# Designed miniproteins, single chains, continued (2): the designs that were tried, part 80

Each design is a single chain, and the fold is of that chain. pLDDT is the mean over its residues in the fold that is shown.

## One batch from the design tools (miniprotein)

Design m6954
Fold by ESMFold2-Fast:
Structure m6954 (fold): chain A 69 residues (1-69)
Amino acid sequence: MARDASEELIRRGARLLVEAYPEIAPDMSEGERAAMIGELAAGDTARGLALGAVYQAGLTAEEIRRLAA
């Protein structure tokens, strides 16, 4: 379950996702989302950790955009 520290990390990851992919498709499969996150995190471990936290939280596209605001 998410902890306070994880929630802050999730918000950071949500902002990264929205900035790189403003059109987050809600019909995107988990495999497609994982590939997208992998591309965004390529060569950047800190970004990978934040994006991984968002993915593990199972947030909807609307929730991700909401947290990024």
Scores: mean pLDDT 65

Design m6955
Fold by ESMFold2-Fast:
Structure m6955 (fold): chain A 66 residues (1-66)
Amino acid sequence: NPRVEELSEREKRYYRIAKLVDTDRDGKLSPEELELLYKALEIEGLPPPSPEELAEIEKLIAEENS
């Protein structure tokens, strides 16, 4: 997805982790998947994404899986 290349390095890390957590491949994270994402980010030493960053990442995952 060419739009992934436009993401910051932090957002690219969020994207990679979010893809691993999104087991449904629908590009929309459930509350349970969001908890797993936040836990994975904490382990990696990353701050939680902003709502805008999360929305863009979900959109990119949905576009890749569509």
Scores: mean pLDDT 72

Design m6956
Fold by ESMFold2-Fast:
Structure m6956 (fold): chain A 85 residues (1-85)
Amino acid sequence: TTPAQQALDEMERLIREAFERGKKDPEVLEAVRAGLAYAGGTRPKEEIEKLSPEAREIAQRVYDAVRRAGRLGGPAFLAHLKAQA
């Protein structure tokens, strides 16, 4: 398995686990959404900074995972996301 594929798998697992936790905790669900939106450029960093410290950590982990997958995967990252759509 390539480092890019491992980063994609880790990103997918992290997001899935956070959404599962979010079913019991709306703040965790908002943190995942904020992290994804920040990574996608639809929310500025300042919106992440408005979250609670715990939610901010979750949002940052999601952001970091998406950015890592994009950095390592490049075109393969985009192809993987399109295949999942």
Scores: mean pLDDT 75

Design m6957
Fold by ESMFold2-Fast:
Structure m6957 (fold): chain A 67 residues (1-67)
Amino acid sequence: MIELSPEEREQLRKVADEMLEKALEAAKNGDKQTAVRYGVAAAISYTAAGEPDKALEALRKVEEAIK
């Protein structure tokens, strides 16, 4: 398996947090496609950082925001 350093994992988590914020902003603006795109990117980044629960939470938040 590909093993990341703690610093690399923290950086991925920060990127995921930024992607999630962009997804929620896009959802608020009615841009469903951009919201889903950033939401999926956030979930992938959280998963790569070893945070699957945060990845699932990110997807749920985006899903609720685009309804």
Scores: mean pLDDT 82

Design m6958
Fold by ESMFold2-Fast:
Structure m6958 (fold): chain A 71 residues (1-71)
Amino acid sequence: GRELLKEGKYEEAIKALRPQAEAGDGVAQLHLGAAYLRLKKYDEAIKWFEKAVELGVPGAEGLLKTAKEMK
């Protein structure tokens, strides 16, 4: 998951992170939101950042605000 984000393979990163994010891993939800944000899929990015914020993941509130402002 994380290596694919660093390599710019955002669609592959989304596929790799999805099972962990759906299982409630807040860090995976943050990274999944970041991948969607890089693809300019703001609605999906906002959805996953909101889930990460609910779990108290550091940085999630800032990224959520950024995604909402870019939309």
Scores: mean pLDDT 81

Design m6959
Fold by ESMFold2-Fast:
Structure m6959 (fold): chain A 95 residues (1-95)
Amino acid sequence: SKVDKAEELINELAGKLARAKSDEEAEKLMEEERKKHPEDFLIALEALMKEHKAGIKDLEEVKEGYKELAEEGNKAARAAALILDGMLEAYEESL
Protein backbone atom coordinates (compact mmCIF):
# COMPACT_ATOMS: atom_id res chain seq x y z
CA SER A 1 0.00 0.00 0.00
CA LYS A 2 2.89 2.44 0.66
CA VAL A 3 4.30 1.70 -2.82
CA ASP A 4 0.82 2.09 -4.40
CA LYS A 5 0.36 5.43 -2.57
CA ALA A 6 3.78 6.69 -3.71
CA GLU A 7 3.17 5.59 -7.34
CA GLU A 8 -0.27 7.29 -7.38
CA LEU A 9 1.27 10.54 -6.04
CA ILE A 10 4.00 10.41 -8.73
CA ASN A 11 1.45 9.70 -11.51
CA GLU A 12 -0.79 12.62 -10.43
CA LEU A 13 2.24 14.92 -10.13
CA ALA A 14 3.51 13.90 -13.61
CA GLY A 15 0.18 15.00 -15.12
CA LYS A 16 0.30 18.35 -13.27
CA LEU A 17 3.93 18.98 -14.31
CA ALA A 18 3.17 18.20 -17.98
CA ARG A 19 0.17 20.61 -17.92
CA ALA A 20 2.03 23.47 -16.16
CA LYS A 21 1.97 26.77 -18.09
CA SER A 22 5.74 27.32 -17.79
CA ASP A 23 8.94 25.50 -16.82
CA GLU A 24 9.14 27.80 -13.76
CA GLU A 25 5.64 26.74 -12.61
CA ALA A 26 6.51 23.06 -13.14
CA GLU A 27 9.76 23.39 -11.13
CA LYS A 28 7.91 25.14 -8.28
CA LEU A 29 5.19 22.44 -8.17
CA MET A 30 7.85 19.71 -8.09
CA GLU A 31 9.81 21.37 -5.25
CA GLU A 32 6.64 21.88 -3.16
CA GLU A 33 5.54 18.21 -3.53
CA ARG A 34 9.06 16.87 -2.81
CA LYS A 35 9.22 18.93 0.43
CA LYS A 36 5.71 17.78 1.49
CA HIS A 37 6.23 14.06 0.70
CA PRO A 38 9.98 13.19 0.80
CA GLU A 39 9.29 9.61 1.99
CA ASP A 40 6.92 8.96 -0.94
CA PHE A 41 9.64 10.08 -3.39
CA LEU A 42 12.14 7.68 -1.78
CA ILE A 43 9.62 4.80 -1.85
CA ALA A 44 8.86 5.51 -5.53
CA LEU A 45 12.61 5.68 -6.32
CA GLU A 46 13.27 2.33 -4.61
CA ALA A 47 10.31 0.73 -6.45
CA LEU A 48 11.53 2.14 -9.80
CA MET A 49 15.10 0.88 -9.20
CA LYS A 50 13.84 -2.60 -8.23
CA GLU A 51 11.42 -2.91 -11.19
CA HIS A 52 14.03 -1.85 -13.78
CA LYS A 53 17.13 -3.26 -12.00
CA ALA A 54 18.56 0.26 -12.30
CA GLY A 55 21.08 2.07 -10.10
CA ILE A 56 21.37 5.76 -9.24
CA LYS A 57 23.80 6.33 -12.16
CA ASP A 58 21.36 4.71 -14.62
CA LEU A 59 18.57 7.04 -13.45
CA GLU A 60 20.87 10.09 -13.77
CA GLU A 61 21.53 9.11 -17.42
CA VAL A 62 17.78 8.62 -18.08
CA LYS A 63 17.12 12.05 -16.49
CA GLU A 64 19.62 13.73 -18.86
CA GLY A 65 17.86 12.10 -21.85
CA TYR A 66 14.49 13.46 -20.69
CA LYS A 67 16.04 16.92 -20.18
CA GLU A 68 17.16 16.96 -23.83
CA LEU A 69 13.61 16.05 -25.00
CA ALA A 70 12.14 18.69 -22.66
CA GLU A 71 14.37 21.37 -24.26
CA GLU A 72 12.70 20.42 -27.59
CA GLY A 73 9.26 21.21 -26.06
CA ASN A 74 8.19 17.72 -24.95
CA LYS A 75 6.03 18.40 -21.85
CA ALA A 76 5.88 14.72 -20.79
CA ALA A 77 9.70 14.60 -20.86
CA ARG A 78 9.80 17.80 -18.75
CA ALA A 79 7.60 16.06 -16.15
CA ALA A 80 9.77 12.89 -16.19
CA ALA A 81 13.03 14.88 -15.85
CA LEU A 82 11.67 16.92 -12.91
CA ILE A 83 10.35 13.81 -11.11
CA LEU A 84 13.66 11.92 -11.52
CA ASP A 85 15.57 15.01 -10.36
CA GLY A 86 13.31 15.28 -7.28
CA MET A 87 13.70 11.57 -6.49
CA LEU A 88 17.50 11.83 -6.75
CA GLU A 89 17.52 14.97 -4.55
CA ALA A 90 15.38 13.17 -1.92
CA TYR A 91 17.89 10.29 -2.00
CA GLU A 92 20.88 12.64 -1.55
CA GLU A 93 19.15 14.45 1.36
CA SER A 94 18.47 11.03 3.01
CA LEU A 95 22.24 10.32 3.24
Scores: mean pLDDT 85

Design m6960
Fold by ESMFold2-Fast:
Structure m6960 (fold): chain A 58 residues (1-58)
Amino acid sequence: GDTEKDEAAKIGLESLLDSGSLSEEEAKEIISQALSMAKNLSEFKDALEKLVKDKLKK
């Protein structure tokens, strides 16, 4: 993958785990899904934010 996306995924996972709002399994799933949906770093950040928001709303 893109190094910038890989770095953002690592930071995103760490932030999600630190928030305590999601399990490790849920956080990994969201990161993986955002990476699969996104073609670049900006899309990855948008997808991640949307997926986290949707998951927390449930």
Scores: mean pLDDT 77

Design m6961
Fold by ESMFold2-Fast:
Formats: structure tokens, C-alpha cells, sequence
Structure m6961 (fold): chain A 69 residues (1-69)
């Protein structure tokens, strides 16, 4: 679960050019197993970039990882 969340965050950070501060915070939350909090932060960041559909889908994936714990 943590490995999947970390990889997802790294791929999204590169694709949507997220700031280093945002990427660092997302990775910290994922490593702590706080996938729902990570999903919420990622949703807000992608929404701010106009990526509404991607924001919803990625937040859902992180929530599913949280539910597997």
C-alpha cells in the first residue's frame, strides 16, 4: 500500500509539475499510512491546476489504499 501510494504520488508530481513542498508533504503522508489525507491534499492541488477528473480518480485510488489497511 505505501509503495503504491509513493509511486502514484511521484508519477503525478512529475506529470502535473507539482511543487517540491507539495510532493514532500504528499510523500510524508503516504509513508505515515495517511492515504486519505494524502488523497485530499492531492485533490486540492490538482483542482487548482484545472485537472478536476484526474483529481477525483486519484483521490479515489488513495482512499481505496487506505481502506485496505
Amino acid sequence: AVEEAVKLIEEVAEKYNLSEETKKRLLELARQGKFEEAGTLLYIELQSKGEDEEAKELAKKLKELAERQ
Scores: mean pLDDT 77

Design m6962
Fold by ESMFold2-Fast:
Structure m6962 (fold): chain A 59 residues (1-59)
Amino acid sequence: MLSAEEVARAIAAARERGEPLPAEVVAFLSAHLTPEQVAEIALAPSVEEARALLERYLA
């Protein structure tokens, strides 16, 4: 199972490179969050906002 830290790092790396999230990360988010929460994280204006939403929803 991926940790929240591993997921946050993967989101940061993907956004820094302008790449889509790895399939494993998307699967993890879909298993633990609603589709609306996943969309909110994916559409966040910065990696810092995406991390904050991830930490909030996985808390």
Scores: mean pLDDT 73

Design m6963
Fold by ESMFold2-Fast:
Structure m6963 (fold): chain A 65 residues (1-65)
Amino acid sequence: SAEELNEEGKRLAAEGRYEEAKALYEKAIELDPNYAEAYLNLAGVLARMGRTGEANRYGAKAAEL
């Protein structure tokens, strides 16, 4: 489920595995495009990776939901 992918992404992010966490959050969003938490978590890992422009876009998308 989208929720299970989001939770696994959070685990990987906690381990510093940001690219893998990103992929799982993106898959969670594909399964549930209204999943605000997955957009926020994706924005969070993008920010940690220094990808500030992408982080801001996904954070803004979460605010629309």
Scores: mean pLDDT 87

Design m6964
Fold by ESMFold2-Fast:
Structure m6964 (fold): chain A 63 residues (1-63)
Amino acid sequence: MDDIIKRGEEIISQLEKLGYITKEEKQLMIEHLKKTAKESKKKAEEMVKKFEELLQKLLEKKK
């Protein structure tokens, strides 16, 4: 569970660093991920996967 949250936090931090989200949005996304993980590990894993797919898609637009 900690691994999923940590992975999600790393991806969310990358999105903030790249300027796609604000520092406030980063905190909200991390809190939402933590709440989701507490309620359902599967939903948290799906959420992290979606964040990873979004980051990958955004990186593909940059050379």
Scores: mean pLDDT 78

Design m6965
Fold by ESMFold2-Fast:
Formats: sequence, structure tokens, C-alpha cells
Structure m6965 (fold): chain A 90 residues (1-90)
Amino acid sequence: MEDIEALEKALNYLKENANLSPEEKEALEEILEAARSGDVELLKEVLKKHPGLLKSAIAFLQSPYASSLPEEVREKAIKVLEELLEKAGV
């Protein structure tokens, strides 16, 4: 499984199962697009508007609430999200 495919599956799971606002759900779509395109500036702008969103997403994926996601999907998605945090400088 490609890392981006794993990220997409994990973010869709978050949108369906986490208590997210409509604005946070849109922010997850923008994060996915930034990851697909390598657009670091888009990523930085999203994280300025939603500080802590990536850390919250990582925490959710590490929690029992994400246990229905395959382990490979969770591990790859967490890795991508951590790499995005490093690229954003946060």
C-alpha cells in the first residue's frame, strides 16, 4: 500500500468517526492535497488556521478508537502525518 493511500484511508476514517467540525474536515482534505502535491505552503496555511489538528489526528490514530483500521494503514498514516509536521516546522 502506498503511503498516500494509507493517509487517505486514515483521514476518511477520522472524518467519519472523530468529533470534527466541518472546518476541521475540510482542513483534513487540504492536508491530504498538500501531501499528494508536496505543497508545503498550503500545509503551513492549514496548520496556522488549525493548530494541533495534525497532533490530534496522530493521537486518534494511536488510540483504541482507530483499532478497526488495519495496523499497516495506521502506521503509514501516522508516519506521513509526522513527516508533514516536520516539513511545516511545527
Scores: mean pLDDT 82

Design m6966
Fold by ESMFold2-Fast:
Structure m6966 (fold): chain A 106 residues (1-106)
Amino acid sequence: MAEEFLARLRALLATLGMDAETIDRIIAAVEAGVDLADAVRSEEEAVALEAALLLLGEQYRRGLSEEETLALVPAARAAARARVEGERAGASLGEIADREQAALAA
């Protein structure tokens, strides 16, 4: 179970353009139980990680194939960016969730 989750997360982070050294660092932090916010070093890393987690959530929720999951990459990236930028701007959790859901649905 855990090994499958980490393998899928690694594959999605690579698909989102993250380099192998950064992926290895993030996966090691996740395995160690580090807070995800502390696992990332840049806004770009935060967006990629959030997008990967959104894609995993949609894949499990909808029972998506690999191809269907990959088709959601642009929407997940947009939703993740809206979330990361909203958090930096001090937007409410409800406003962030609304923007993220709208981006993912479009």
Scores: mean pLDDT 74

Design m6967
Fold by ESMFold2-Fast:
Structure m6967 (fold): chain A 57 residues (1-57)
Amino acid sequence: MEVKLTVEEADKLTLLVLENPERKVSVKEVMEATGLSQKRASEILKQLEKEGGVIIT
């Protein structure tokens, strides 16, 4: 999956992932931090999980 983020969205997402102790991030948290839709937030989280950066719950 290929997801394009703006620099601002990428920075906010990176901080959100790094601040989570277990690297578990919900779709809702990504939506609130970045302003993205549920569908796009879900796609981004799946991409990060595939890359080993986060665990989806």
Scores: mean pLDDT 66

Design m6968
Fold by ESMFold2-Fast:
Structure m6968 (fold): chain A 65 residues (1-65)
Amino acid sequence: KEEILKLAAEAAKKSKNGGAGVGALIIVEGSFKDFEKGLKEAEEVAKDYFEEAKKLAEEILEKAK
């Protein structure tokens, strides 16, 4: 799972929208530690890009499955 977090961090850095990328990283990290807290922090950080952050996080997590 630590390898998945590293891949998520790289994907976030390559994201065209920084807010969406950071939000996605927070969601992915939260899913392994505290999912609800991660979602709240991602929503605050990504705000207008929260839906894009959520989609990106879902793609990363699905690939990690």
Scores: mean pLDDT 70

Design m6969
Fold by ESMFold2-Fast:
Structure m6969 (fold): chain A 74 residues (1-74)
Amino acid sequence: MKLPEEELKRLEEKLKELLEKEGKELSKEQYEELKKRIRGLIEAGYAIFKDIELAEKFARFLLSSEIFAYKRAK
């Protein structure tokens, strides 16, 4: 039940764009940590919903929440 690699790469690019746009104020270390987690968030969403669109929405929601948490942490 793994997301196809082609779709996974496509979603990774979309989420990297989100991180670049919303993560401007993050430290380099926080940015790289979130970037590293993008694939895992997409795979987790797909495992839960078994649907590519819902996996994308789930991953985007969690990524935005993590960015917000880091911004609040200092």
Scores: mean pLDDT 78

Design m6970
Fold by ESMFold2-Fast:
Structure m6970 (fold): chain A 57 residues (1-57)
Amino acid sequence: GVAELLARAEELREKAEELLEEAKQTGNDELVFEAEVLQGLADLLEGLAHLLSKMES
C-alpha cells in the first residue's frame, strides 16, 4: 500500500545518504552514482504512493 511505498522510499534515501558519506571518505565516485540511482528509485516510489493515494481518495 501507500505506507509501504513511502517506507521503502525512506529506506532508499537513508541508504543513499550512507553511500554519499562513504564516497566522501573513500573518494569512490561509483558510490555517488549508486546513491543517485537509489534517490531516483525513491522518487519513483513516492510518485507511485502519491498516485495510489489519489486513487484511494
Scores: mean pLDDT 84

Design m6971
Fold by ESMFold2-Fast:
Structure m6971 (fold): chain A 59 residues (1-59)
Amino acid sequence: MEKEYLVSEAATALVAGIPEDEVREELRKRAKQLGMTDEEIDEVFAEARKRAEELKKKL
């Protein structure tokens, strides 16, 4: 559930037009506090970016 929450938060920020570097930095801060590894953080960000891009193109 934590990963899904982070993906949703990051995807929402990306859809809102927040720069990728800012979204990634916020995600890393939160995910690190939740005990996630760098690999897991990369996976979450990649998933969020993919979802955001699909949503943006669908609009």
Scores: mean pLDDT 78

Design m6972
Fold by ESMFold2-Fast:
Structure m6972 (fold): chain A 62 residues (1-62)
Amino acid sequence: SDALYEEALRLADEGRRAYEQGDLEKAIELYDEAAKLAREAGRDGMAKWLEKQRKKAREELE
């Protein structure tokens, strides 16, 4: 769905912004939600990339 893809992009942008501001917990949540929406939209490549961004943010938090 185009709507799911657009929402995934919006959340991914918000996650990147949170990451840049040092809000790692918020970035993890936003990337996780974006990845789920990307998978629902059939965007497996985007979802896999977002899962990697989430993992990176989590590793930096821990």
Scores: mean pLDDT 87

Design m6973
Fold by ESMFold2-Fast:
Structure m6973 (fold): chain A 117 residues (1-117)
Amino acid sequence: ASAAELAAGALARALAEVARANPDVELGEAEVGISADGRVASVRGTVKAVSKDIDLKELAEQIAEAARAEVARLAPELRVTEVELEASGVLKKGEKAKLEVELDVESGRLRVKVTKE
C-alpha cells in the first residue's frame, strides 16, 4: 500500500471512531480519496446532529485528535505535524454538515473542514 492509501485508511477509521464515541452525531457514508499525484489522502462525508446541538469546532478538534491517533497507529512512518481546523458555529439538532478531512503525506499537514449544509 502507498503512504496515501495507509493515510486514507487511518482517516476513515478516525471518522468511524468519532461516530462510535459520539451518540449525538450520525456519520453518513464516507468517501475515501487520494489525489492524482498520490500526495493527499482524503475522507469526505456528512455529519448530522441527532440528539442535541453540536459545536462544530469541538467536533473538528475531536476528529483531528482521532486522525492523529489512527495515523500514528496504522501508518507509523507518517506523522501529523500540523493541524488546520476550518469549523465554526453550532449544528442544531436535525441539521447536517459536510465533513472533509485531508492529510498531506509529505508535509504531515492535517486539515479538518466542517461546513453547515
Scores: mean pLDDT 86

Design m6974
Fold by ESMFold2-Fast:
Structure m6974 (fold): chain A 61 residues (1-61)
Amino acid sequence: SSMDRLGAILQYAAELARENGLSTEEAFELGRKAVELHYKGESEEEVKEEIEKMIEEIKKK
């Protein structure tokens, strides 16, 4: 279901944020963006790719 997919995406975002040493605020914004992209109709794979890109941009700062 779409809810199960959203749960998987949020779990992935949270784990990846933790592994990359993101702050609580950065992890929260990553999750919010994941939810936005999911409801905009992006696939699980597309949302995960965008999450990975956002983490790389955060790490450059």
Scores: mean pLDDT 83

Design m6975
Fold by ESMFold2-Fast:
Structure m6975 (fold): chain A 96 residues (1-96)
Amino acid sequence: MDLKELGEDGEKLGKEAEKRGDLLTAALNYLGAGNTYRAAGDLEKARESYERAAELAKEVDPRLAAEALDNLAGVYTQQGDDEKAKEYLEKAKELY
């Protein structure tokens, strides 16, 4: 299975949901894309997808936004950016 293609499909579904104003479905698809890119080792695409998921979820599902921020922090930890990881973990805790 090509995880990169699966991530690209998730981004496509997220973008289509955004176009119709379905922010919750968009955020869920971007979160899924981020998870898939992270599993594929594409940490840059994973970060972009998680950041987009968090931004879209903030107004409609703060818990989902917090999950995306926790996952984003995890990617920064994998990249050795402990300061950024800590920053996003603190942002996520404010939404719980």
Scores: mean pLDDT 86

Design m6976
Fold by ESMFold2-Fast:
Structure m6976 (fold): chain A 66 residues (1-66)
Amino acid sequence: MGKVIATGLDATTATAVALKAIGDGGEAKVITGEENTVIATGLSEKGALEIKEAAEKGGGKAEVEL
């Protein structure tokens, strides 16, 4: 199952990424700070790539493990 670690997220992007992970049937852990981090697990390959795209569009970075 796919995993994504997304960093450098604003609150809106972190929420969108977390909701995408849950919608894909996965899990999301949100770590709040000056910049937010989302660790998403249990993802499909498609879901992992969509989460990466959403994080990067929000100005963040994402690492994908499939």
Scores: mean pLDDT 82

Design m6977
Fold by ESMFold2-Fast:
Structure m6977 (fold): chain A 61 residues (1-61)
Amino acid sequence: MLDEKLNESGRLMQTAISSGLEKVKKEAEKYSKEILASDTVEKARELAKKGEKKIKEIVKK
């Protein structure tokens, strides 16, 4: 379970690093912390999807 949360968190952070945008990094950190604090893998995946959508919206500006 923890490994799956770390994988989702890591993937989101890698996307943020790749974008190079400060706002994207802040959003990714926020969602990464929420993913790691989540009670279930399902909730962690939903948070990862939300974070990914937010990052995509910021990047498209």
Scores: mean pLDDT 74

Design m6978
Fold by ESMFold2-Fast:
Structure m6978 (fold): chain A 108 residues (1-108)
Amino acid sequence: MEELELLEKAYEYLLEAADELGASPLLRMAIGEAYERLKKRIEEGEEIERPSKEELEALSEELKEIRELAIKKAEENETDKEKIEKIKLYIERMMVEAQRILEEWRAA
């Protein structure tokens, strides 16, 4: 499977999770910005690495809940173990990036 297709699936699961949990429009915009930034990095040939445990631990409670629900959706809907692991990696990286984007927007 192409990396961009797996990133798109991760983004879809995150939007579904955010919608179910009643995430604000601002948070949904931050997830969309995270998707666009990661898409560009992959298109430029960058290999996206799994976030550290410390990065995931530093997520807000709202982002942790969205991450957990999105991962659950991916595990329920996908059957290929390798695809699931890659989608989970992209979900986790988008959550870390979304938090950084929200912090940037609050500092401005």
Scores: mean pLDDT 85

Design m6979
Fold by ESMFold2-Fast:
Structure m6979 (fold): chain A 66 residues (1-66)
Amino acid sequence: MTEEEARAIVDAVVENAKYLLEQGVEVDIDAMVGVVRNTLLERGASPELVDKAVAELEKRLKEIKA
């Protein structure tokens, strides 16, 4: 898995989370982070890439939820 592929997954999840929040749906950050971490690992992402992508996802999800 490339850094660009991991970023595309993070971007898609963040856009979906924004949509859900606009509809008044609760967003579980920990659950979303867990799903993305597992998806990246299953697709052969390095631990360093997984940690970087998950940290960016968590940061962006917290910013849109605030």
Scores: mean pLDDT 82

Design m6980
Fold by ESMFold2-Fast:
Structure m6980 (fold): chain A 60 residues (1-60)
Amino acid sequence: SAEARKAALEEARRLTRQGVADGRVAEYARQAMELASAAGVPEEEVEKAMKEAAIEALSR
C-alpha cells in the first residue's frame, strides 16, 4: 500500500542516519534498501532518500 511504502521509506531514512551515527553505514544502508524494496519503493527513490538522510546526518 501507499502507506506501507511511505513508512518503509521513512524507516530507510532513519536507518541511514543511524548507520552514519554508529559508523556502520554499509550494513544499515543494505538493510534500508532491502526493507524499502520489499515494500515496493523504486530503487531510485530509495537511493535519493538515503543520500539526503546521510547528508543531513553528516551536516550535524
Scores: mean pLDDT 80

Design m6981
Fold by ESMFold2-Fast:
Structure m6981 (fold): chain A 51 residues (1-51)
Amino acid sequence: GSAVGATVVATVQDPLTGEYYALTSNGQLAKFDEPVAVGATVTNPKAVFPL
């Protein structure tokens, strides 16, 4: 399923790349090149990874 429309439950920044990863309420990992907030709705992820 798509991570678009899911709620962000956790975020972390990769210190090596500067990119952000967000765990979504539907169990997917979404990647961003800008910061995202916990509780935000996923709209424009750079990439999505199934867990």
Scores: mean pLDDT 75

Design m6982
Fold by ESMFold2-Fast:
Structure m6982 (fold): chain A 75 residues (1-75)
Amino acid sequence: MEAERLRREAERAEAEGRLLEAAELYARAAVLYAAEGRLEEARELYLRAVRLAAEALGLDAEAAEAAARAVLDAA
């Protein structure tokens, strides 16, 4: 599955310290899992992507993840 392929690529990028690339790959995997109706996995991957992107950009990763979680919980 393409979603599983992207998730594996994201995990590899994260392990190699390529945080922005990992965040992009996790976000793409989340979109595909959501399209398959796997909403809980999509949510977890999306939150991980937000955290990694915030960390890579020198932002407050905890605050970024909390804000994304609040938006998802309100939908």
Scores: mean pLDDT 83

Design m6983
Fold by ESMFold2-Fast:
Structure m6983 (fold): chain A 79 residues (1-79)
Amino acid sequence: SLLKKGDEYYKKGIELEKQGKYEEAANWFTKAGVYYHRAGDYDKAAEAFEKAAISYEKLGNTEQAKQLRDAAERLRALA
């Protein structure tokens, strides 16, 4: 299911984040957020996009981080 794929991608993001691989972590968290959003789990989608935003912030990619935080805020309003 979409939700199970989201969970799988989120766990990959967490593992890469723990290794300090923030570029890869951001990509997997973003994929997780997209799958959670498609599954209708707006709360988990927001959490995944927030994790991706934090990873981009650690890379200095402030504009991408802002876009993901804005997306997460909109999703939390729908949850």
Scores: mean pLDDT 90

Design m6984
Fold by ESMFold2-Fast:
Structure m6984 (fold): chain A 120 residues (1-120)
Amino acid sequence: SMKEKIDEAEKIFREFSEKYGEYLNKIRQAIDEGNLEEAKKIAEEFLKDTERYAKKIVEVVPELQPLADEIVALTKEFLERIKKAKTPEEVRKIYDEFESKLDELFTKMREKLDELRQKA
């Protein structure tokens, strides 16, 4: 049923949100330690998991594709920006901007899931 698909998508999103928190904490720690190579490595792993979760959630609820695509695109932009950054200060600024934008997209995803649930 549509309700069961939304319940599954909410579960996938919850698992991703938990993993997101873990990745952000690890990236922040690497930046604070001045370990830019580690921050980049963690960001690459984060992108791979983001793409996997985006694919899974869209397979369950195709209506989520635009938001899933935006989250993937934002994470790709983040990785490319930190790859080009030359100083810890630049990486910290990129991280702060990324965290703010991703939090906004996660809010939109929660709102979209709630809208779909009400229509089911």
Scores: mean pLDDT 87

Design m6985
Fold by ESMFold2-Fast:
Structure m6985 (fold): chain A 88 residues (1-88)
Amino acid sequence: GQFAIDMGLLLKERFGEDHPLAQYYLGVGYYKLGDYEKAIEWFEKALELTGGKSPRIYRLLAEAYEKLGKTEQAEKWRKKADEVERSL
């Protein structure tokens, strides 16, 4: 948890807030700390920068929504991950 947040903050400081790896590591860090709502926010930002072409980020969004008990949203994001992976 903490290492991923520290890495995300370091990348954000060095390369700016719009760095996709910074947003990804912040999402992972908050997810590991149990802050699933903040994890979702950072994963959505990382997804925007990838143009919606990261199956891994869709899978992480699904996991975070599942942890929040939002099963329908989790299923939607799992389906998106599968669709994007098949398109690669």
Scores: mean pLDDT 79

Design m6986
Fold by ESMFold2-Fast:
Parts: C-alpha cells; sequence; structure tokens
Structure m6986 (fold): chain A 69 residues (1-69)
C-alpha cells in the first residue's frame, strides 16, 4: 500500500525518479522512515511549499511552477 502512495506522489510530481526509487527502497528496508518522509513531503505540499497539480501529473506541476502564483 505504501508503494502505491509513493507512485501516486511521483505521478503528482512531488517526487522525481531518483526520489521515487529511493523511497521505494526505503519502504522495503525501513517502513517507518519511509512513512515519515512521505508525511513530511505531503505536509510541505499542503502548506504550499510544493506545487500540486489537480490532475496529479508532472505536466500540471510544471505548469503550476511556471505560473509561480
Amino acid sequence: SIKKVIEMMYEAGLLDEEEKEELLKLSETDLDAASQRIGDILSRALAGERPIGPDDSITDLIRRAAAQR
């Protein structure tokens, strides 16, 4: 289930390919650390620190980042 969350975060653009691979590896060796890191990323995104697209896609995140507001 946590791997599905990581995949969804990647599709939302909250993670790049390297971060996704690292989190997937971490979820297999240290689930607690992976969960904490996911929570931190999501918390920052909700606080407006990271852009989140309505379509949960990298393209939408790029569009939001380019808009800056």
Scores: mean pLDDT 67

Design m6987
Fold by ESMFold2-Fast:
Structure m6987 (fold): chain A 100 residues (1-100)
Amino acid sequence: SALEAELRALLEAIRRDPSRVLELARRLVDLLKDARTEGELRLGLRAVAEIIRHARTLEAVEAALEAAKILLKKAETLELILEAIGLILRAIGERLDLEL
């Protein structure tokens, strides 16, 4: 889908320029409002995890969590919900390991 292409480009942008992470997190929130397919939701989930890994401010984390909330509300299967929670917790754990 066109949205999958935009989500893939956003995920790549987060990896290439972490200084834009807040801007990209806010864009992700808007993009996920239009997400309808599991493919779109899984790309959005990868973007949430990547934002959490690169976030330097509470605002960026809050935007990533708002995106995660939208994604979880749209997830139609327990499998996708558990996948989402697992990836988010892994990203948080990776940051805690770096700060401890």
Scores: mean pLDDT 83

Design m6988
Fold by ESMFold2-Fast:
Formats: C-alpha cells, structure tokens, sequence
Structure m6988 (fold): chain A 68 residues (1-68)
C-alpha cells in the first residue's frame, strides 16, 4: 500500500541516518518534516494521513527510546 511504502522509506531513512552518525535531534527533525509534508499533501486521504502520522509518531518515539 501507499502507507506501507512510505513507512518502509521512512524506516530505511532512519537506519541510514543513524549509520551515518546523525544525532537523535536530526533524525527526529527529519521525521517531523515528513509528518508536516504528509499532513499538507492534498492527494492523501484523511485515513491515509491519520495512519501515516500515527506510524511516524511511533517511529519518532522508537528513535528517542533507542538513541536518547
């Protein structure tokens, strides 16, 4: 699904950033930017926006838990 493809991309980006030595603040900022882009995207349904936003928030918490 579109949601799964976007989330797989986000998870891959997080892994690459961490392996490249990015700080937790930089990784979280990138995910927060993605969340804002998703919310502003008129091509996404409200259900897709809600699910992607929820999963990005979970990923942000996981990053903070592992690196903070």
Amino acid sequence: SRVDELMEGAERLVQIMIESGASVEVVVAALEWMRREVLADPSLSEEEKAEITRRLEELIREVRRRLG
Scores: mean pLDDT 86

Design m6989
Fold by ESMFold2-Fast:
Structure m6989 (fold): chain A 80 residues (1-80)
Amino acid sequence: MSEEELEQEVKLAFASMLLALGRIALKNGDYETAIELFEEALKIAQEVLNDPRASPRVKAEAQKLIDEAQKLIEEAKKKM
């Protein structure tokens, strides 16, 4: 694993963790915190997707996280 590959994998792992924390906030009725966490995850996943060094596999994982984050943001906004 190169440093670039490790950096991208760490970013995606962090984005996944932010989505998990956001889901917990959403379930607890903390919609503002949930949205902030989902937006941070979205930003990180978009950075990975837009990195020309990212492999097709890494970009596919980033796109999956983007789609999930966008869906969760819409869900949280509807519950506010």
Scores: mean pLDDT 86

Design m6990
Fold by ESMFold2-Fast:
Structure m6990 (fold): chain A 69 residues (1-69)
Amino acid sequence: MVVEKVDLEGKSLEEILEYLHKLIEEAKAGKLTEENRELAKEAFKKAQKLLEEERKAGTLKPLFLPVPS
């Protein structure tokens, strides 16, 4: 396993975005695995939830979220 699976429930938005970016870089390097794809999907969903919470709190700022094409 190239990237260690982490529990996203205790992670901040920033940590989740860094983790997602790392998975995308692995994919660009041709090291994409089905495990990395699932981890990226989970991280993306968690980031979306945290962004929605920030939006409701009125603290939403422009954020760059890398999304696999």
Scores: mean pLDDT 66

